Designed miniproteins, single chains, continued (2). Designs and how they scored, part 27

Each design is a single chain, and the fold is of that chain. pLDDT is the mean over its residues in the fold that is shown.

## One batch from the design tools (miniprotein)

Design m4966
Fold by ESMFold2-Fast:
Structure m4966 (fold): chain A 57 residues (1-57)
Amino acid sequence: MDELQMLVNRAANEIIEAVDKGDIEKAKEILEEASKVLPPGAAEALREVTEREIEKS
């Protein structure tokens, strides 16, 4: 498995869990920290996932 894809999946799962708990601030913090270590394209994909999960809540 691609290491980059594993990092994105882990961060996405943590963001989803935070949003499910109502902790939007935690979800945004996870996104910010992950974005520091991910390439721009992967960071953008993770941001889109975060926005989508918040909108569903």
Scores: mean pLDDT 79

Design m4967
Fold by ESMFold2-Fast:
Structure m4967 (fold): chain A 72 residues (1-72)
Amino acid sequence: SLEPSEEERQRDIEGAEALLKEARDYVEKTGKLTSRAAAHISAALILAAMSGDEEFVERVKKEVDEIEKLAK
């Protein structure tokens, strides 16, 4: 099975968090779910899935929902 090392998992988690922060910043600045923000959200969800941390994936999904609500 292709599972990440602990170091790879931590990098994926940190990468996902950074992408979510940038996506939130874009949405807060524009008041819109921009294509750039959507791309960062997609990348963050992929990295969260790659981390193998189910609790982290759930946290990322909740953060995505919050970011999307900022655009409404």
Scores: mean pLDDT 82

Design m4968
Fold by ESMFold2-Fast:
Structure m4968 (fold): chain A 55 residues (1-55)
Amino acid sequence: KVEEAVELYKKNLEARENNDIESLNKYSEQLAKVLDELSPEELKELGKKIREYLK
């Protein structure tokens, strides 16, 4: 699930860079659902992975 959230975040970022509003909305909704299912520990892990990816 954490890996799924990271992948969705990357797709969301790409959609934003391409001004693809439909894909951005789709991936944002999917990401929100995955985030709602994550434990607090998984959310911390996700945050760490995203920050490392954005460096």
Scores: mean pLDDT 78

Design m4969
Fold by ESMFold2-Fast:
Structure m4969 (fold): chain A 61 residues (1-61)
Amino acid sequence: GLSPEELIRAVRAAVEAGDYETAGRVLVSLRKIDPEAAEAFLASLPEETRKKVEEAIQKIE
């Protein structure tokens, strides 16, 4: 399976592409494997970007 490091790279790439649906899906997977890494990644994002990713996660869950 994908490591937390690989999932973090995938989320970052999706965010940079403006693909918040993909970012949300990958981050949900990261949170199930490594919740600490998922929270650290979200905290590292600018406020507006974090809000968009969190909204995408809510639509998935």
Scores: mean pLDDT 82

Design m4970
Fold by ESMFold2-Fast:
Structure m4970 (fold): chain A 61 residues (1-61)
Amino acid sequence: SKRKEAEELIKEGEKLYKEGRYEEAMEKYQEAVELAEELGDLELALEASVNLLKAAVELVL
């Protein structure tokens, strides 16, 4: 299901984030946001968006 795909993308992003691979983590989180928005899942979209912003902050200090 698309919901499971979005959840898997968040998990992949979390793994990349822990490895310091912030730009790659952002790509995964952005894809998860797009899927969550397509599903109309506001909670999932918010979760992915928060993770995306967290990774972005690591790149800009």
Scores: mean pLDDT 86

Design m4972
Fold by ESMFold2-Fast:
Structure m4972 (fold): chain A 75 residues (1-75)
Amino acid sequence: KKKEEAQKYVDKAIDALNKGDFETAIKYAEKAIELDPENVDAYYVLSVAYDKLGDTEKANEYRKKAMEIEEKKKA
């Protein structure tokens, strides 16, 4: 159930990202991570949103985090 709730927040974050509302996308992605800390899609949303806001350091950190979680799931 928590993973289903996390996915709803990811969907809202992606919708906000597509509308150019990067601050709202960050808030929804952070809620998704709170519900499911291994939600890769939420970390990619954070990476894209921070990149669009010009925060390249945070964008790179969240992208690396998403890749680390994906690698652990393949191992």
Scores: mean pLDDT 83

Design m4973
Fold by ESMFold2-Fast:
Structure m4973 (fold): chain A 55 residues (1-55)
Amino acid sequence: MSREELKAYAEELLADPSLSDNQVVFEVVDRLLAAGYSEEEASQLAAAIYQELQA
């Protein structure tokens, strides 16, 4: 899964007003775990993508 695909997914989640920022991060982490990333890698990558979208 590419960073661009993850950013697009995170942007869709951020557009949903029913989801909190914390829930968006959790959804990205869950998707990365499903793709075979470790918990550490998933958390770091999710945080990096979230920061890029907030910058």
Scores: mean pLDDT 78

Design m4974
Fold by ESMFold2-Fast:
Structure m4974 (fold): chain A 68 residues (1-68)
Amino acid sequence: LKLKIKVLDEETVVIELSKDATLILPDGTKIKVKGSVTLSVLDAIFSTIEVDGKKYKISDIVEEIINL
């Protein structure tokens, strides 16, 4: 799984995934992600990505950070 972060502004990022995944927010809310999702910076830092039964911290799988 590859993850890119696109920074829209100081509070908002777009996360792009190479594969469809489930995003688990810090409050436990699950969101199905198809290609990309827009998040607050805090949600991006503290959320977990689940793909094929494996859980990843966003910081462990981030490949690239791009300023938009």
Scores: mean pLDDT 80

Design m4975
Fold by ESMFold2-Fast:
Structure m4975 (fold): chain A 106 residues (1-106)
Amino acid sequence: SDIEKLAQGLKRLAGGNARFYREVAEVAEKIHPEGAKALRRLADAYEDLANATPEQIPEKLARVAQVEAELDALTAKNPEIGEAVKQAIDEVRRREGETVRALADA
């Protein structure tokens, strides 16, 4: 039960991250296409984790960690990509904040 709840919580977070990084990649495409490509790979990895069976969770978690490390290495080598990724993340977070405020206090 506790393990099943943890797995469901992890999968919900993974689904949220997949959607978030997919939106970030769309914004990043207009700034830096290589950064957008790396972000799409991260969104895909999170989507695979969100759809994982319990037996697949360790493998899909390792894949997310691998893709995150690849993105970190890319941004460390290419500061322009790092700045584009940061700008895209900030823009998506700004849009989500606007949506939350528009849905307001209900």
Scores: mean pLDDT 87

Design m4976
Fold by ESMFold2-Fast:
Structure m4976 (fold): chain A 75 residues (1-75)
Amino acid sequence: VGELADKIVQSAKEAVEARLAGDTERAEKYIDELAENIKAFYQAEGKELTDEEARKLAESIVKAILNDYQAKAAA
């Protein structure tokens, strides 16, 4: 389970970095990887998650990190 959590963090970081660089193609790739890692994590915990739900969670995580980054840059 720790390895899946590490993969979630890594793919989220790469998606955020791609978004900050303006590389939309690379950002989409890492958001897809993040969604897959989230699905795998939920499956390991015995929970069912759809592709749509996983994608929404991945986008929400990336958005939250970007918002935190912008808040820290403004402070």
Scores: mean pLDDT 79

Design m4978
Fold by ESMFold2-Fast:
Structure m4978 (fold): chain A 84 residues (1-84)
Amino acid sequence: MEEEIKKAEEEAKKEIEEQEKLKRFMEEASEGVAQLAEAMARVYPEMKEVAEKAKEVAKKNAEEKKKEMEEKSEEIKKKAEEIK
């Protein structure tokens, strides 16, 4: 039983690390979209409003995905605590 608990903790830790990696990726992707929107607005001033909306949508999508990944990480932690 002790070994099973340790194995479950290691697996939970790996899953949490994967979720953290995905959160970082989502943040970087959101920043990339913001940079692209700024470049687009610079080349096409008429598209400034569209670029602004694209930045908002990318930020909201990244925020929602980060929240989902945070919830998954918490669920993994709870399962690990239940085994202890």
Scores: mean pLDDT 72

Design m4979
Fold by ESMFold2-Fast:
Structure m4979 (fold): chain A 60 residues (1-60)
Amino acid sequence: PLSKKELEEEVLRSFRRMVQSVTDLAVKRALEKGDEKKAKEIEEDGQKLLDEIDERLKKL
């Protein structure tokens, strides 16, 4: 079995990949609609969440 730390790392890394993928898709769709402001807002929100995940990973 994985240690608690290893499990937490895998969960956080998996969540990070999901957040990145969803953010990239949402940004692409906003840009396809010509909504550059919305695309920037989505990118900023996604990056903030990715930064929080990266901080948690660093502190493990």
Scores: mean pLDDT 86

Design m4980
Fold by ESMFold2-Fast:
Structure m4980 (fold): chain A 79 residues (1-79)
Amino acid sequence: SNEALAAEVRARLEAELAALEALAAGNPEAEALVAEMRRAAEEFVEALAAGDLEAAREAHARMLELAGRLAEVLEAARA
């Protein structure tokens, strides 16, 4: 079911977001980006549960954009 798929995806995303939150800790810009990724992940999971493929694609694209920005911020902080 869409709900079962959404639950599985939610569990995987929660684990990944927890790891990113740990990595971002102490960097306010990175923390803000991870918080935005968490919001996009929730939108993605809700869209999957509803069977709304357009909304799911939009939320997924936003997660990828935010992940790219997070990588840039973390790289700059390391340099």
Scores: mean pLDDT 88

Design m4981
Fold by ESMFold2-Fast:
Order: structure tokens, then sequence, then C-alpha cells
Structure m4981 (fold): chain A 72 residues (1-72)
């Protein structure tokens, strides 16, 4: 749902800002693009970008954060 996408995006942005991640800038850029897609009501692109951000989080060992993003 829209609310789930907004929740996931807010959580992702907070998590990345609050943690020292090797790919912090790449993840932030994906989340920024997801937010732009969401504002344009392009929900498919927003989900794809959140999935990419979640994959980078998982690669860095942040599986619970990645799972939270994917509940959108």
Amino acid sequence: SLEDLERALKYGAWYVASHDLPRKEEIMELLKKAGEALRQKDYETARELLEQAAELLREEGHDEAADYLLKA
C-alpha cells in the first residue's frame, strides 16, 4: 500500500542516516529516487528502488533493516 511504501522509505532514510554504512551514499541515493517515484505515484519504480536499497543493506549484514524495507 501507499502507507507501507511511505513507512518503509521513512525508516530506510532514518536507518541510513543513523548508522555508519560502507555504501551509505549509494543507499541514500536509491531512497531519494524511491521518494521521487512515490511522489509521482510511480509505485512500481518506488518498490524496485526500495528492493535495491534493501539488497545493499543485506549485503552489509543489516538483514532486519532490509526485511523492514521489503514489508512495503
Scores: mean pLDDT 83

Design m4982
Fold by ESMFold2-Fast:
Structure m4982 (fold): chain A 103 residues (1-103)
Amino acid sequence: MKKEAEELVEEAKAELINGNYEKAIELAEKAIKLGDKEMESEAYTIRGAALLKLGNYEEAIKDAEKAIELNPENSGAWEILGRAYEALGDKEKAAEYYKKAMG
């Protein structure tokens, strides 16, 4: 199960990089369902990043918050919060979350 979650996360990341956002979401959702705590945080981060690219800022925020809840050291999730709040015009919150991503 852990190896399957890792493979799904790797595939989701590749699809995200290639601009296949819907496919990245599908693969990330499969990884989330496997319930591996370490991979679950990263899977939420990938889905949040894809949602952010699609303009679904509110859903991207929810996924990033869930990723941080599972792993507070997940810098990628903090970066998604920063980018989403910046896109929504909240520059102050964006700056705070970007600072968290750097730590």
Scores: mean pLDDT 86

Design m4983
Fold by ESMFold2-Fast:
Structure m4983 (fold): chain A 75 residues (1-75)
Amino acid sequence: SAKEGTIEGLERALEAVKAAKSLEEAIARIRELIQAEPDPHVRAGLGAGLLGVQEAKSLEEAIAALERGLKSAKK
């Protein structure tokens, strides 16, 4: 479903941010995940995660933004 795909994409984006040492690395990893993802709903979730990371000033802010996005998506 669209909701399940969006949640999966956001969870994968969050995992990429947690594994990254910088915002630039997190952005690069999420872009690679988007290019490799065949499911359009998972790509939408990854894209939402990418926007959250791009607006963040730190990895901690990026993680918090994606966790809030996941909480909202799970409603």
Scores: mean pLDDT 86

Design m4984
Fold by ESMFold2-Fast:
Structure m4984 (fold): chain A 98 residues (1-98)
Amino acid sequence: AAELAKEAARKAIEAAKAALSKAETLEAINLAIAAALNGAGALFLVEHGGDAREAARAALAAGENALEAGEKAGGDEEAIKLGREAIRLGREGLELAE
């Protein structure tokens, strides 16, 4: 559970970076920043022995924000791919955490 949340958070942060590099609207910028913040929060919880379920939820939210940011930043394929992978891993982490 914790390792899946950590991997999901890392992929969401990478997706956020890719989306932000191509973002031309405030909406896309705000979504990329939200993804980075939720991803950073998930990583912090995992690294400091926080609740794995809460970390997985934060990582899932980060992935969802990163995917939307990538779509709104002109459909960046890397951002969309990484965002989808983050969502998948975040969901798996949440299911394993019950």
Scores: mean pLDDT 83

Design m4985
Fold by ESMFold2-Fast:
Structure m4985 (fold): chain A 109 residues (1-109)
Amino acid sequence: MSPAERAAAEARALIAGLRDMARAGATPAALEGAFRAAVDAVRELAALDAALGTEEARRLAEAGVAAVAAHGPVVADGVIAALEALAAAAPAVAPVAREGIERVRAVAA
């Protein structure tokens, strides 16, 4: 398995786990920690492979929107902060992260 394929598998597993935590009613603090871990994985992946990083950034943004829809506005600030951190750290995926922030703000309003 290439380093990029391994990083993609790790990012996918973290994002899937995040979606499962949100559905299971995890606390906002637990979701914030999971979002931070997923951001770090997507950032590492984007440095290895921008296309794979972009795919996982889209999945992370969708997971964020779903978490806000499930838990309400209380998780929105944490999700926005995580996506802002991703946009700052990984320029290749910044447009996707920013689009995700706009979607989260729309759902939280």
Scores: mean pLDDT 84

Design m4986
Fold by ESMFold2-Fast:
Structure m4986 (fold): chain A 67 residues (1-67)
Amino acid sequence: SAELEELKRRERELIEEGNRAAEAGDWERVREIARELAAMLLELAKRAGIDPAAVEAQIAAELAQLE
């Protein structure tokens, strides 16, 4: 679907920006990107019927690494 294609494109863009920001030591930008990716993953999990608790635990662990 067009919506899924848009999400995949946005995910790739955010990952690339996040990698660049991390390489530059821009941790504020890395945290911003991580939050955007987390929001996208939660929406995808919700639509796929995946247990949101499992996804939230994974996201929380990754965000803690960026604190």
Scores: mean pLDDT 75

Design m4987
Fold by ESMFold2-Fast:
Structure m4987 (fold): chain A 92 residues (1-92)
Amino acid sequence: ANLAAFEAAVAAGRAAGEEAVRQAEAEGLELTEEERARARRMGEVAGAVEFLKELDEEAARKAVAEAAELARQGKLEEAYALIRDKARELAA
């Protein structure tokens, strides 16, 4: 695994988040711009988490717990940065 694989996982996660938004809208839900952006960000975080699990499942579990707490506090960008930094560390 390398940084390119990490970026690919993040992109795949974002696409999954965008697809979830499209499905919700197809079912008649009107989402705000904030809700759409949140879905994309949550997708990116999920993709990064799956990448980490491939490298080191135990380290990923610890990073996920810390990132989940940051996300719960509304600090989604900090949660993403934590996962990205951990993925970069393990990919080196």
Scores: mean pLDDT 80

Design m4988
Fold by ESMFold2-Fast:
Structure m4988 (fold): chain A 73 residues (1-73)
Amino acid sequence: MSEEEFEAEVAYGLGLMTLAIARNILKQAGKKEEADKLFEEGLPRLEEAYRQGNTEEVLRIAKEVLEKADKLL
């Protein structure tokens, strides 16, 4: 595995964890529909960025997910 591939995999893992955490926080706040929508919209975007090997885009999407979750709380 190349260094670039490894970095993309690590970023993708962190992105998935971030998405799961954001979803769980929203669900605990009683916002299950918003949590499910955030996950459904975020996951394909993370997968696409990961397929492109774009580590910066993966991390940017993860940050955007957290910001959206914060605004929904």
Scores: mean pLDDT 81

Design m4989
Fold by ESMFold2-Fast:
Structure m4989 (fold): chain A 71 residues (1-71)
Amino acid sequence: MEAEKHLKKAEEHLKKAEEYLKKGDVEKAREHIKLAAEHITKALEAGAPEEEVQEALQRYLELHRKVNEAL
C-alpha cells in the first residue's frame, strides 16, 4: 500500500537527517527533514494509521526544532 511506502521513506529521511545533524551538516539535515515532511503528508493522504503518522510527525518536529536552533 502507498501509505506504508511513504511512512518507510519518511523514516529513512528522518534517520538521514539525524545522521547529518550529528555530523554538523545542517543544510543536508534540513533537506532530509523537508523530504520526510513530504512523505509524512503523502502517508496521511494515503490513509496511514494515525498512531504511525503521529510517531513520524513527533520525530519530524523534534528534528525540525534542532535544525532551526543550529541554523
Scores: mean pLDDT 83

Design m4990
Fold by ESMFold2-Fast:
Structure m4990 (fold): chain A 72 residues (1-72)
Amino acid sequence: MEQEIKELEEEIKKLEEEIEKIEKKIRELKEELKKNDDPELRKEILELEIELGVKLLELGVLKLILKKLKAK
């Protein structure tokens, strides 16, 4: 169980790093969108927000599993 907890914590950390990367890209694109209302930028932001949503759901599931494992 301790080994499983460590592996899960590493997976969570990597996923959090990916989420931060996507959030940074979304912020940069939203700043560009404020200067120029480009439909292609809007589409790219939407695609990244969908990807972010999926990864946030995955992170939530992994954190729930980790919480249950640590409760033992």
Scores: mean pLDDT 83

Design m4991
Fold by ESMFold2-Fast:
Structure m4991 (fold): chain A 67 residues (1-67)
Amino acid sequence: NEELYKKAMELIEEARKAAEEGKYKEAGQLLREAHKIAQQLPEELRNEVLEEIERVTREGVRLVLSK
């Protein structure tokens, strides 16, 4: 569980960096992989991963809207 949680969080961090570089397709793919891992976690850890995915997604949207 902890190993999967760590992997999901690392994928989310890579997705954030990809989005910052304008690589939105790669960022989306990384977030999808993190979401798949989250489905295999207990509810508490799953909710933490899903919350982080949402946060990174909102950050990406905010960058686009700042045009």
Scores: mean pLDDT 78

Design m4992
Fold by ESMFold2-Fast:
Structure m4992 (fold): chain A 79 residues (1-79)
Amino acid sequence: MKGREYYVKGDYEKAVKYFEEEIKKNPTAENYFLLGDAYEKLGDLEKAIEAYEKAVQLDPDSAVGKIAEARLKELRERL
């Protein structure tokens, strides 16, 4: 999985690009969560919020969905 490979390397710009491609093929809460975290690492908090919202919408009861919900609450309260 290319997105995760770049994410682990700290290349968040490439991670975002490949996560967007992976989401087109398989839109999962995990892929949206990773996209949101990559945007957060880049400082694009608005896009991070959008991606985390999608993760929650796709699977709110999953571990990933619950973590995304907590992240959304913190990001919205900080700014």
Scores: mean pLDDT 83

Design m4993
Fold by ESMFold2-Fast:
Structure m4993 (fold): chain A 77 residues (1-77)
Amino acid sequence: MEAELEALREKYREAVAAGDAEAALAYAEEAARLALARDPRSREAAEWLALVAAIAAALGDEERAAELLARALEILA
């Protein structure tokens, strides 16, 4: 799991550097899923959910962004 999360973090950074928002979203979504599976109350899971929310908003999905941000804030509470 840790190794898989690290690989996804690298792929996410590459996608962001390339300006590929859709690829960045896909990698952030998978990273959030793995982080939540490991520990649904972790700061790491909340951070990945917040990144997914930010990218979703940038791509025009405001409803999904709001839902994911609410989940991230609940974890950090």
Scores: mean pLDDT 83

Design m4994
Fold by ESMFold2-Fast:
Structure m4994 (fold): chain A 92 residues (1-92)
Amino acid sequence: SAAERQEIERLLFAALAAKAYLEARLKAIEEKLPQSEVQKLQDQLQAQMPAFREQARELAKTTSLEEARKLVAEVEEELKKAREEIAAAKAA
């Protein structure tokens, strides 16, 4: 259905954007980047948003709703682990 395809596109976009955000955030923390470099990473990530939307549309042509949900669950698990690592680093 049109609603199902729209949901697949939303899930895939969310997963792509969240993964890219997570990778940028972990890099900034791990390398203790100055604010100027953090801003540069944020600007690059924002510039990539239209490309992630287009990528999600293309992937939605061959991705089932079940596969899209699985990808989101995998990204959510990675985000959970990253939050735990950040919390551990703050506690140290």
Scores: mean pLDDT 81

Design m4995
Fold by ESMFold2-Fast:
Structure m4995 (fold): chain A 60 residues (1-60)
Amino acid sequence: SEEEIERLKEEARKAIADPRVSEEDKELLERLIELLDDENEQIREAAAESLKQLLEHIRK
């Protein structure tokens, strides 16, 4: 849903602003945010799943 995608983008932007998150993870987060707006539906779905997994990993 659009609300779910907006929530994921907001959480990802918060992680990018967190100085404890590695530069490598920040670059991946930025890339995944871009892919959430991709024209290809399969790419958007894959990006959303990858972003969820990365955010869970960062929060641990």
Scores: mean pLDDT 82

Design m4996
Fold by ESMFold2-Fast:
Structure m4996 (fold): chain A 78 residues (1-78)
Amino acid sequence: GKAYLAAGDLEGAAAAYEEELKKDPENAEAWFNLGQVLLAMGRYAEAAAYFERALALDPDNERARSALAVARANAAGA
């Protein structure tokens, strides 16, 4: 079904970003994109951790700051 196809697409995207991070663990953009994929999957605590890593590498990423706030709020059950 559509949900299965969407889930497979998100898992594929996550795997691709994980491969990039194995080659370049300082790639802030890859950490941010992986966080976005996890956020889309509803895995809020894990998404927050990846956004925190992206911000540690690139503190000027306003999108990661906003996404981190959303992920933390959802992980806390707010």
Scores: mean pLDDT 78

Design m4997
Fold by ESMFold2-Fast:
Structure m4997 (fold): chain A 75 residues (1-75)
Amino acid sequence: MEEEMKKKLEELMKELGKAMAKYLLTGDEEYKKKAEELLKEIGELIEKYQPTPEEMIELMEPMVEELKKAVEEMK
């Protein structure tokens, strides 16, 4: 996978995590809609560049981190 596209996917995954976290914390449908739009963009890039399973795990780390922060805040 192209290095530049990997960085773009990492950024989109982080934005996805933030949007999902905001939706979990606020219940605001605007963040859910943003997350859905980001998922479509991410899906298109994954289809085009076909990251390896290892690359995919690395790309998901920022998203998982943002979601963990949201779960901690909900305590």
Scores: mean pLDDT 77

Design m4998
Fold by ESMFold2-Fast:
Structure m4998 (fold): chain A 80 residues (1-80)
Amino acid sequence: ATEEEAEELIKKGEELKKEGKDPKKAAELYLEAAKIYIKLGKFEKAEEAVKKAIEADPSLRLEIEIELGIELIKAAVNKL
């Protein structure tokens, strides 16, 4: 996965948000972008993407936080 792929996912999420359609899918797109940014070590961009995901669908907060935690652990282990 590349930074360009993460940026495309953010743009797709923003389009869905503007249309007011499928908040869950918008949140999922932002979460996938956040996972890519974590793998690339771009933690500030990952944090912004996570915030957008939670704002898009707050009901997914716990699920988003769990998946984020898993990706952060994977990123840390890969440096060992």
Scores: mean pLDDT 81

Design m4999
Fold by ESMFold2-Fast:
Structure m4999 (fold): chain A 65 residues (1-65)
Amino acid sequence: SEERQRLLERAAELAEYLARMRMKEKFGEDPLEVEVEKVSENTYKAVAKSEKGEVEVTVEVPPLP
């Protein structure tokens, strides 16, 4: 359970990081805002928004170990 909680925390961090990177790749700028939401027990969604548009990234943690 403790190990799974660490994986879930990393998934939320990874979702935010990937959303920021995707914003830079797609629009060439940093996001003005990033929202991270838990959409299921093991899934996080991050939405990065800028003046040029928005990008969405979803990260899912498999039921391990």
Scores: mean pLDDT 79

Design m5000
Fold by ESMFold2-Fast:
Structure m5000 (fold): chain A 116 residues (1-116)
Amino acid sequence: SAAAERQALATRFLPYVREAAKRAVEKIDELTKGIELKPPTQEARDEAEAFIGELLREFFQKVRADPSDEAIRKAAEEFENKLVEKAQEYIEKGDTEKVAAIRDELERLAAPAVTL
């Protein structure tokens, strides 16, 4: 069934998403060494949630089209790379509050599943 297929895909790809989010945070932390990040504004948080939500939709579309481990890994790498690229753009513009918002959202995504 479609529900069983979705459950099987979720079990297979969630570890890749969490690991990609962790790696993105680590790379962002390396890029922001010596830079003081401003606290995220509500606008910055909304932008981060929208951007990451769009990347998650792209990831889910790709893994649904090709649920092979190779395709899932490639999709996870693309997810990670786009996040790091966006953070780098914000750093170059001095939008450190937007970097903080992306980082916070990624830490939430990388965390163990909140039950309930």
Scores: mean pLDDT 83

